Designed miniproteins, single chains. Designs and how they scored, part 105

Each design is a single chain, and the fold is of that chain. pLDDT is the mean over its residues in the fold that is shown.

## One batch from the design tools (miniprotein)

Design m3861
Fold by ESMFold2-Fast:
Structure m3861 (fold): chain A 106 residues (1-106)
Amino acid sequence: AAEEARLAEYNRLVQEYLEKGNVVEAVRVQLKGAAGLPLDTPEAEVRAVLDALVAAEIAAAKSEAEKEAVRLAAKALETGDASLLEKAAEILGTEAGPSVLDLFKK
């Protein structure tokens, strides 16, 4: 119940950031929600969770292109560089926002 309420609030905030065109923050909120982290979690803790999720997604990836897309998405979240998210989406053959968010769903 408490976890379901938290995920609902995080999903609402993700949509808000996407509506504002802030794809990097939308992905960061999605990552915090998936990991059960508070919204104000320090960057260093988010990075530790991101490293673990990136390792898992790379292990699950079926192609070198998918692995490269995951690495670029991770780098975008680390640096705030939205152009890397666009490049990751292009490699995956998808739009920069919604499909990159799916890489961090658990």
Scores: mean pLDDT 68

Design m3862
Fold by ESMFold2-Fast:
Structure m3862 (fold): chain A 67 residues (1-67)
Amino acid sequence: MPLRPDQTLAEWIRDLLERAGLANERTDAAIDEALREFGLDGSAPASSVPDDLAIEVLGRVVTLLGL
């Protein structure tokens, strides 16, 4: 599934985690931490970042969730 240009980066990551059944009470905190580590704004459009970088952020969120 490609990035949705109308979603924020944080919303896109959350949607993917919800679809995978991995969303929980730590998801938003993990997203915020990963975005901070990469120097990214979660309110930025998902389309404003390269696909490779967005995927690396998603991988970091999964790692922070212990998955």
Scores: mean pLDDT 76

Design m3863
Fold by ESMFold2-Fast:
Structure m3863 (fold): chain A 116 residues (1-116)
Amino acid sequence: SMEELRRKARELIRKLEELRRLLEEARKVLPAELQPEAENLITSAETVILLIETALESEDLELLAAAARAAIELGEAVIAFVERNREHIPPELAERILELAREIIRLGKELLELVE
């Protein structure tokens, strides 16, 4: 239903906003050479949030599907980034980011099933 779709989309926005905050905390402890990649992931999260908000306001299901796919791709990229850079991120923070990225992937997939 459209109500379930809007509810899941809003939940995904909340998880993406939390991911952005945790990535900003991780960036502070990363070596300078890794900070640009972390900033790119933060910008990607902000972009996906904007796409979801725009899709909900315009009731654009194709844009919402594109945003959901972008959220899945972002989640996978974040997992890969954290796993490659575990030595530079406090273990508790790394596990929180990984769990959140997995939740974002799950929510993105659920949104795609509701739209498609």
Scores: mean pLDDT 91

Design m3864
Fold by ESMFold2-Fast:
Structure m3864 (fold): chain A 67 residues (1-67)
Amino acid sequence: GEAGEKGMEYGEKGEEAALKGDLEKAKEYLKKALEALKKSETLEDITKAIGGILRAIGAAFEAGLEL
């Protein structure tokens, strides 16, 4: 569904931003991915959004950002 796809997409963008050292952009995309998770009503959408968020968080910790 749309919410899961957006969560995954924002998570991937957050991961990319974190790996490039753009921690402000990574944080912005993480917030958007979390909003997509809040709108996720199916297990599939929840799983996709969580996957994206975890990837972004992992990259952010590697880049030195702690939330």
Scores: mean pLDDT 77

Design m3865
Fold by ESMFold2-Fast:
Structure m3865 (fold): chain A 56 residues (1-56)
Amino acid sequence: EEEFEKALKELDPKLQEIARIVREGTRRVLQLEAEGKPDEAARVADEAYRKIVEIR
């Protein structure tokens, strides 16, 4: 995680934002799938995708 944050600082601000959204979204999706909530996981993935599209 510390290595990820260090690499992130070298990116453009928009790319940093996208990288954070992807990381947070992936973590949440995996957590929900582990909890047996695949429908909620799909919803979280869609939300992350929409945020990324808005930044672009």
Scores: mean pLDDT 76

Design m3866
Fold by ESMFold2-Fast:
Structure m3866 (fold): chain A 73 residues (1-73)
Amino acid sequence: MDKDAELSQRLTQIYKDTLAGKMKPEEAEKKMEEAAKEMGYSVDTAKAPKRVSYEVDGKTVTTLSGGVNGTEV
């Protein structure tokens, strides 16, 4: 199975737990970073990862982002 599929499963679980209030956004960020590192993303993110936050139904979710440089406007 691709690393992407494994990462997606782990991120989905963390995301669900965060939305359900079982996990703090800070813990979610650490878990997502941990999962990305385990899946080999750390070798592609030699640069410092960029943190992204967003809200869903009043809940704040923080994710790890920094794998691709795109249009940021």
Scores: mean pLDDT 57

Design m3867
Fold by ESMFold2-Fast:
Structure m3867 (fold): chain A 65 residues (1-65)
Amino acid sequence: SEIEEAKEYIEMQLEKAKKYYNLSDEEIEKVRKEFERLIKEGKSAEEVMEEVNKLLEEIIKKKEE
């Protein structure tokens, strides 16, 4: 399913972010909760991936400050 593929993609991005940017468990969980929230709102897989990637980029950017 498209949602299952989106989940797999996001989990891969989270694994990379944890490894390279030292994201905390709290930050990882925040991204996962956003994914679930968007699915519950009826967003498409593409919209979910776009919004979750934006959140992940914002978290990484704040760590680079």
Scores: mean pLDDT 81

Design m3868
Fold by ESMFold2-Fast:
Structure m3868 (fold): chain A 61 residues (1-61)
Amino acid sequence: SILAEALEKIRKIKNPSVELRRALMELLGDPSNRAALETLIRELEKQGRTDLAELVRQAME
């Protein structure tokens, strides 16, 4: 799905502070995407990308 492609792009962001917040704001505009973002946080933590997981969590709060 298009959401899965967006999540993979977020995982590979090179300049996370600007690009990540932009992508997260776009995804958070649709409340149905919140559950997918929560799943992304868990997967990032599982993969050892705790820095990216924290950025996603901060953007959601």
Scores: mean pLDDT 68

Design m3869
Fold by ESMFold2-Fast:
Structure m3869 (fold): chain A 55 residues (1-55)
Amino acid sequence: SERQKLGSETLELGVEAFRAGDLELAMKAVEGIAAYRAGKWEEFRKLHDELLAAK
């Protein structure tokens, strides 16, 4: 589904950040996934946008 796709993309971004040694960005991905699972779509999108901007 579209929601699962966005969640997976956020996780991939977090894994990339972690491998690059950017722990702050990796933690934003963790927070994004937590918001996604809680159904907090506004918070999830904000964190996802921050992840994309910092990449």
Scores: mean pLDDT 80

Design m3870
Fold by ESMFold2-Fast:
Structure m3870 (fold): chain A 80 residues (1-80)
Amino acid sequence: SANTERLLAEAREELKRLKELMEKLKKHKPSLKELIFAGMHIIAASASVLVLERAGAPKEEVEELRKEVEELKEELKKLS
């Protein structure tokens, strides 16, 4: 549906922004505040994926986004 396509686009935009944030954090020693901020955005991205799954988005798209979120979680752990 058009609504599901919009939600998918929004979730992908959120992940792109979060990837940009993570790249910035990798270039210097991140502060605790920066790590908390990144963590909050990862939680928000996880929630967006859950909303998409419940809205009936294709499983392949949901699993792709879930993998990207998990990769970002692991990257954040390495910066902590």
Scores: mean pLDDT 84

Design m3871
Fold by ESMFold2-Fast:
Structure m3871 (fold): chain A 78 residues (1-78)
Amino acid sequence: MEEAEKAFQEGAKHAREGLEAEKKGDLETAIKHYEEAIRHFQKAAELAEKAGDAGLKARAEWAAKEVQERLEEVKKKL
């Protein structure tokens, strides 16, 4: 349970850092942070599933999807 939440928080941190890079026009750095955020959210979903936390799993999967959509939009601007 704690491991899944920690992975989710790491994903959220990278998503925030990606957004800050995007605001500064550093699209390459934004892409790297968004890719890391997706990896951490996917790890959080995996760990949540193993812990039987269906709510955290769904939240992590949805967060990964949101960041993936943002990543695709940023890539279109390159």
Scores: mean pLDDT 87

Design m3872
Fold by ESMFold2-Fast:
Structure m3872 (fold): chain A 89 residues (1-89)
Amino acid sequence: MIKEIKELSKEIVEAGRKGDEERVEELLKKLEEKLKKLAELTKEGKVSEEEFREALGYALKAAAEAAAALGLISEEEAEAIIAKIEELL
């Protein structure tokens, strides 16, 4: 699961850099489904809180980078969001 979330996160960034808004949206939906399942496994004690935070960090950073690449937010705003995510993890 966590490896799949990291792989999806990389694909989201790549799609964003290519300007493929439809692909970014599709991949974000898949990422959300994987994160929801991981959260459920975390609640069941099958995945650690630390592992969940790592996966969530990868996902949120990827979303910020893709949003900046698509021009939805500034590069400076994306860097600020990423720095804040790293501070919280």
Scores: mean pLDDT 80

Design m3873
Fold by ESMFold2-Fast:
Structure m3873 (fold): chain A 69 residues (1-69)
Amino acid sequence: TEELRRRLEELAREMAALPGVESATVTLSAEGGRVEVRLSAQPDPETMARLVELLREAARAAREWERAV
């Protein structure tokens, strides 16, 4: 659904705003949703913890996308 697409795009923007994150890209297809994060530098532990949290949220939304018929 468009709601899930918007959610994934919002999560990608949050990830891209973190220090040491070069890019965060959302890919949505008939086979599923995926979020790819590219790091320009190794983030500090607090930033890494936030990245993991956002990635878990994105993974949940991507699974919902895959189940949407």
Scores: mean pLDDT 76

Design m3875
Fold by ESMFold2-Fast:
Structure m3875 (fold): chain A 66 residues (1-66)
Amino acid sequence: SAMEKELLELGKELGALVAELKAQGKTEEANKIKYETLKKVSELLKKGDIEGAKKVVEEAIEELKK
């Protein structure tokens, strides 16, 4: 579905940003946000809440950009 494609693209953006921050030496902060985000996304997807999963990834991306 369109929402699943959007979630996959957001996941790619989060992954790229985490990799960039690790290259900058911010490994601990980047990994913490990544793993906390993946845990929340997994729980939401178990409930079928794709919109909630997208929101969690979007919020993580914004946090890492600060």
Scores: mean pLDDT 84

Design m3876
Fold by ESMFold2-Fast:
Structure m3876 (fold): chain A 75 residues (1-75)
Amino acid sequence: MEEAKELARRAAELAAEAEAARREGRLEEAERLAAEAERLLKEVLELAEKLSDEEKMEIIRLAVETARERYEALA
């Protein structure tokens, strides 16, 4: 659970940064950030296969909240 939460948080931050970079026309940077976010998300999905529905929802809420906060900080 803890490892999945940490990776999900990091993936969400990178995804938000990728979106901000894309909006500013920094396409190469956005692509790198998106690729790193996708890599971490894949690890989260593998870890989530062992989790309960409640734990999965907790990770989703954390990721959404982290992405929102990071995106707002970059806007």
Scores: mean pLDDT 79

Design m3877
Fold by ESMFold2-Fast:
Structure m3877 (fold): chain A 110 residues (1-110)
Amino acid sequence: DKEYKKHADYEYKVSDIEEKTAEELKTLSEKDAREREIQAETLAAAVEKTVAKILEKKGLTDLAKLEQADYDREEAHLAKIEAGASKEDIIQMELDTSAEYRKRGDKLKE
C-alpha cells in the first residue's frame, strides 16, 4: 500500500524531529542551569565583598582579610563557571583555598 509507506515515512520524520527537539531542549536546560549557577555565585561574591568592607571599617582587619579571601574564592569560582570548567574543578579550587586558609591559621599560632 503506497499510502501506508507514505505514513511510515512521515512517522520516521516526526521521530527524527522529536529526537532533535529533545536534544535542543536538553542543551537549553543545561544552559539555563549554568546561567543560574553564575547568578548564584555572583550574588554570593557581592555579599562576601560587602561583609569584608564592613569588617574592615570596624577595625576587624584579620576577619576582613578572611572575608576578602572568601570573596576572591567566589570570584574565581564564577570565572571558572563562565569558562565552562567542570564541577570537579570548582570543588578542587575550594579544597585548595581551604588548605591555604588552614596553613595561614597555623602560621599565626607560631
Scores: mean pLDDT 62

Design m3878
Fold by ESMFold2-Fast:
Structure m3878 (fold): chain A 67 residues (1-67)
Amino acid sequence: LLELIEKISKIAEEIAKEMGLSKDQAEEVRNTGVKTGVEAYVEQGLSEEESLEKARKAAIETAEKLK
C-alpha cells in the first residue's frame, strides 16, 4: 500500500510539473490520484497495475481542470 501511494505521488508530481501547476494545485492532483488509486486497490480489489492506471487518469483529469 505505501509503495502504491509512493508511485502514485511521483506520477502526480510529474503531471503537475509538466502542466506548470502551482504547489497547491499540485497537492490537489496528488491527493486526487492517491485517493482514486487506494480506493481502486483496497475497495474494488483491483491489481496494483490497474489501480495505478486509474490514479494516473484521475490525476491528468484533475490537472486539466486546474490549468
Scores: mean pLDDT 81

Design m3879
Fold by ESMFold2-Fast:
Structure m3879 (fold): chain A 61 residues (1-61)
Amino acid sequence: SEIEKLKEEIKKLQKEKSELTQQLAEAANRGDHETATALAKQVQAIEEEIKALEKKIKELE
């Protein structure tokens, strides 16, 4: 179903977010604020994509 495909996409994005969040924490701990800021923006973009997909699932339910 379309809902199942959207849930699979969310799982993929959640895995990517987890990896980037780990990299963000490491950069922040090193005091690499430029890299941390860039990674934080990437994490935010993924969070927005997840929210959009979750909203689409709710509209289909």
Scores: mean pLDDT 87

Design m3880
Fold by ESMFold2-Fast:
Structure m3880 (fold): chain A 59 residues (1-59)
Amino acid sequence: MEEEEKKREEIIKKVKELIAKKGITELTEEDIRKIAEELGVSPKYVKDTIYETFGVKVP
């Protein structure tokens, strides 16, 4: 399986957990940076994944 697809799934999973905990409008730049660091991807990739999956643009 493609590693990129696995990383994308992990991003979506972590973002869903944060949305459940504090709401989609409360996602911050810090949350994105933390996910990116944990998964070894760029913050831009996390933001792009959030936008494509949830339709939300993070600052």
Scores: mean pLDDT 75

Design m3881
Fold by ESMFold2-Fast:
Structure m3881 (fold): chain A 61 residues (1-61)
Amino acid sequence: SSEVEAAEREVVRLYLEAAAHAAAGDLDTAISLLERAIELMRQMGVDRGAAALEAERARLR
């Protein structure tokens, strides 16, 4: 659906912003952005996607 496509694009946007903040050393902002992406994946019922993003969050230095 168009709603799922919009949510998928938002998850990608949040992930890319989180990656940019992590690269800049702003880990608190990166974690917050990943948490928002994780919540969107959970709301969509994509448990595997949420778990993958949780692993990314756990790997931040």
Scores: mean pLDDT 84

Design m3882
Fold by ESMFold2-Fast:
Structure m3882 (fold): chain A 74 residues (1-74)
Amino acid sequence: MTQEEIDYEVKLALLEIKIAIGRLEMERHGLTPESAEDLIKTAREAIKLARESGDEENVKRFEETLKEIEKLAA
């Protein structure tokens, strides 16, 4: 595994953790405009990172997550 591959996996894992924490906060405290905006931004960053790495499965997964967040923010 190259340093580039390690960097990708670490960045992706951190974004996944941020999304998971944000979704748990939404469940416990409800959705605020600020938390929705932060989650949308994080999901978009994850989609971009996965797309740049050719990770089609994770692109699809994060796009589904983004759609869920956008529906709750509407």
Scores: mean pLDDT 79

Design m3883
Fold by ESMFold2-Fast:
Structure m3883 (fold): chain A 75 residues (1-75)
Amino acid sequence: LEEGLKLLEEGKVEEAKEKFKEAIKKDPNLAEAYYNLGKLYWSQGKYEEAKEYYKKAVELDPNHEEAKKALELLE
């Protein structure tokens, strides 16, 4: 997760995506990793993929306000 966020800050979008997917493999319930994948897909114009990741983040953490707001924008 932390490594993915650092790569995203450096503009290394594809490497960041791989790190968030690795985080999910280690902890499938890590809502933050799904949320950050949603943000990456959104930034690439892949709104349907972004929506699915945001839905998963909210499913895992119903109090994740940022993911809930992102879903409202995509619906």
Scores: mean pLDDT 78

Design m3884
Fold by ESMFold2-Fast:
Structure m3884 (fold): chain A 76 residues (1-76)
Amino acid sequence: MLAEEARRLLERAEELIRRAEELKESDPERAKRLLEEASELAGEAARLAQEAGDAELSRRATELAEEAAKLYAEIE
């Protein structure tokens, strides 16, 4: 099911964001790579959620992608 796949991608993106937050002080370059991957996964989740007609999942996925991009910009 597309909605179930979107939820799994969102869960993985959330895990990558949490790991990036842990690494941003000790390994900022690795943290940036994780955030880039999280943004890509969240974008795919938004596409699948939209295709499934799940507006709430699509909104959550879009917000998560924006969060990842914002964190990426904050890492010097």
Scores: mean pLDDT 84

Design m3885
Fold by ESMFold2-Fast:
Structure m3885 (fold): chain A 101 residues (1-101)
Amino acid sequence: SLAEELLKAESLEEILEVIAKEDPEIAELLEKIKELEKKDPSDLKIQAELYRKKAELYLRAAKILLKLSEQGHTELIPKAFAMLAEAVEYELEAEKLKAEI
């Protein structure tokens, strides 16, 4: 099951890859992030947008994991909170970069 694959994932990146197989919005966010990563990394506006998209990605993944935990997969709760922590960190980094523009 999806929940079993998510429990076996050893990293947050692996969790995202597993979810992307079932959730087209996560898959689309991953592709948008890849396209932003191909752009000039010294462009602060591009870097801020990249971090905002990463925050959106991790927040959506956290919500998916929390919904699964509500369905009885409570072992996913720590991973959901780890995803939320990443979303917050990327959002703060994006806001710092915006202040430099």
Scores: mean pLDDT 86

Design m3886
Fold by ESMFold2-Fast:
Structure m3886 (fold): chain A 60 residues (1-60)
Amino acid sequence: MEKEILELYKLIKESENLVVQGIYLAAMHYLEELMKRKGIELSPEVQAKIKEAEELMKSL
């Protein structure tokens, strides 16, 4: 699941469409929540990329 979150981050950065970027961010948050519910700890790299995606979307 972490690999999928990192791939979604790349798709956000490569996309120029705000709606599509929002869908990818929502998918990242959904995977993060699923991992937390399963007791799987997110790596610092994945946590940083989720935060970067959130900040990027806030600036738009």
Scores: mean pLDDT 79

Design m3887
Fold by ESMFold2-Fast:
Structure m3887 (fold): chain A 68 residues (1-68)
Amino acid sequence: ATDELVERVREAARTIALHYGLSPEEAEEIGDEAAKVARDALASGKTPQEAINEALRYAKKKAEEKLK
């Protein structure tokens, strides 16, 4: 279901951010933002796999940007 995919993406994105050395608070923010990216992708008619890929790519980029 959409909610299950979105929650999976949120947790994966949070884990990626923590792996980059970001704080738990920053990781939660990135997780929530990635979950929104996944929801928006699904709403636009993209496949579940495309939504996951876009959201996780977003999370990695955002984590890298926060490292300055």
Scores: mean pLDDT 84

Design m3888
Fold by ESMFold2-Fast:
Structure m3888 (fold): chain A 61 residues (1-61)
Amino acid sequence: MLSLGELLKKIEEKGGLSREEMIKLAQDVFNVDEEGAEKAIEMLLELNLIVKEDGVYKATK
C-alpha cells in the first residue's frame, strides 16, 4: 500500500496512538472517511502490523 510506511512511521515516532488519533491519521494517510479508517485499522491488526494494548495502538517491529 502506497502510504502504509508513512502511517507506521508516525505511530512509531509517537510511541503509540489512541483510537481517535489512529482514526484521524488513517483518514489523512489513506484519504478515507471514519468508516474506511476503522476498516484499515482492523486490517492492520489482522496483519499484525499494529497491536492494541489498553486502548493504545502501537506499530510492531
Scores: mean pLDDT 78

Design m3889
Fold by ESMFold2-Fast:
Structure m3889 (fold): chain A 79 residues (1-79)
Amino acid sequence: VEGVAELLENAALAKDPSKRASYLAAATIGAVGEILANPEKRDEVIKAMREAVERALQKGADPESVAAAKRIVDELEKL
């Protein structure tokens, strides 16, 4: 859970578009994998990812990057 949240926070904070895309992809793949393997942890994963987005916003992440990260969390919440 923590690892996925850290990847999402790093994605939102990344200045380099390529590095940002890599972190975002890793966070998405990791979150989907964890939810599918452990469905009982779905709410915990989603909560951790939402908290990661809020931390990135507090640290001055770009609004566009924050919006992209929030979209990932919203899609996962539908699983």
Scores: mean pLDDT 80

Design m3890
Fold by ESMFold2-Fast:
Structure m3890 (fold): chain A 77 residues (1-77)
Amino acid sequence: MPELYGRIAAHEIRSEAKSLEEAKELAREIVRRLHDQGWLSEEEAEEFLRRLEEAKSMEEVIEITSEAVKRAMERKL
């Protein structure tokens, strides 16, 4: 569920990621799962993955991932 993914994203990135690269990997997995569920379009998923590559901090990764989850929820509604 999109809300659960949002909470998992924030929790996993902050608690499990030991580096910016690990945070990006966790965030990419979340974006891919949202796309696999049909809650993000191909274009939306590609845009979020591109933004994650450009992210320079843990906070940016969390923000981008949260935006992806929010957009997925808006599309589902």
Scores: mean pLDDT 76

Design m3891
Fold by ESMFold2-Fast:
Structure m3891 (fold): chain A 104 residues (1-104)
Amino acid sequence: MITLTQSPSSLTVAEGATATITFTASSPNNNINWLFQKPGEAPQTLIYNSTTRVPGVSSRFVGSGSGTTYTLTISNAQKEDTGTYYAENQLDMSRGQGSLLTVT
């Protein structure tokens, strides 16, 4: 069984700060997606193919990493960024447990 771990499960950052979410797989993965979900809405894809930002998504969202460790960096955090972020494995569409970001 491949173990998928997303950390942290929750984080609070000040407006204008940088938030970092990491995804770790127990075996090498080809690529991941990063998804953002507001309460009551369907998840929206922010990043696909580990590093490619969806057109129209702010340049403040950056995907990086390869192999077993992948990172989403959110620079200049805005209150509108508050919600749950998911890493999704492109091979089997499995997701990490999610990370709740709160911007104060």
Scores: mean pLDDT 81

Design m3892
Fold by ESMFold2-Fast:
Structure m3892 (fold): chain A 80 residues (1-80)
Amino acid sequence: MKEVEELIEELERLAEEARAAAEEPDPEAARARVYELAARAEEIAKKALELAKDDPELQKKVLEAAGRFAEAAAEALAAV
């Protein structure tokens, strides 16, 4: 489903933005940015899972993308 695929791509983009946020010279600004991206990722993942509720393979792809974001966010927060 095109909409879910677009949401997965958005989650992957947010993961890249989370990694980039670690480069922010102000640690407080860096943390704030990562938390903002995490809130966006949660809403996107929730919407994607609702759209994919009848497709287990598509749900797995959404969860994998969300997991990649969570890993990127954790790495960014650990670097700050």
Scores: mean pLDDT 83

Design m3893
Fold by ESMFold2-Fast:
Structure m3893 (fold): chain A 62 residues (1-62)
Amino acid sequence: PSKEVEERAKAIRESALAVGKRFGLSEEQREEMAEIAEELKKKNPEISSKEALELAFKKVLA
């Protein structure tokens, strides 16, 4: 139960929202991307932020 895990989850969520906005995703799609990226980072802490964001973006567009 470390602050580091919570801070990383928050950081990846904020990054996903920013990336989604830049690419013209709807508010709903941005939230979905943020949820997916946060879940990926929590389940696989060793995954890079870039990989988590790319996978989340691909899932939202699928």
Scores: mean pLDDT 79

Design m3894
Fold by ESMFold2-Fast:
Structure m3894 (fold): chain A 74 residues (1-74)
Amino acid sequence: SKVEEYKKFIEEYLKEKGIKATPSAIDALARLAVELNLTKEQVKEAIDRAAKLGNGVLTPAAVGFALAPEIEAK
């Protein structure tokens, strides 16, 4: 599943950067990445942006804010 592939990639990047994430945030980002056909580079940028909004913690709300331009352009 593409969602499972993105989840694995997201989890690996979060570990590399030392970013804490809720399971729901990882799931939300993976589903949006599949729906918007995001590149791995765009996913990394979204994680970095969302983590800044969440003060080092990835939440579903921060993911939504970080990807708002891509969602609106869809």
Scores: mean pLDDT 79

Design m3895
Fold by ESMFold2-Fast:
Structure m3895 (fold): chain A 56 residues (1-56)
Amino acid sequence: GPDLSAILETARRLGIDPMTAVRAAALFTNRNLSPKEIAERLGISVGTARAIRKAL
């Protein structure tokens, strides 16, 4: 399953809301959406979405 600790550490490092990072991780694992699609849905940068995906 997704490494929640790594996801939360990524959120803290990038200065984003931890609940937003958890939602992004859920969308990657359950919907297999691209980083661009998740960034557009959650109002975050594509780079942030990619960093969250790497933490999975």
Scores: mean pLDDT 80

Design m3896
Fold by ESMFold2-Fast:
Structure m3896 (fold): chain A 58 residues (1-58)
Amino acid sequence: MEEEIERMTEELVKAGVPEDLAREFAQRVVEGKRRAGNPEITDAELKVVINALKEKAA
């Protein structure tokens, strides 16, 4: 769980999302998937989140 939050946070920051927002969204996404019984974040899901947050951060 923590490694997946950290991975997503780092990828979002590399894409230009502020660290605070990146960490908060990474935590929410990972927790949501964990409740659904599928905690692994796919590359496709990561790209969708990055694109959505880039629009808000730009």
Scores: mean pLDDT 71

Design m3897
Fold by ESMFold2-Fast:
Structure m3897 (fold): chain A 71 residues (1-71)
Amino acid sequence: PPQLELAQQAQKHIDKAREYLKQGDKEKALEHAKKAAEHLRQAGDDESAQHLLDLVEKAVKNGEVPKREDL
């Protein structure tokens, strides 16, 4: 179903965002987090989309890498 495909695309972008946070590339991390959030919203999961954006924005501001389980 389209929702599963959107969830898979979101997960790929979440993984990329976390990788870029580990590298200190905050611009790329936010870019991929926004792409993941867009896919989550298209799948009807606005709550997870907002949670992801808040978590990545906080990580960028603090220079931290969230645990994979928190994303």
Scores: mean pLDDT 82

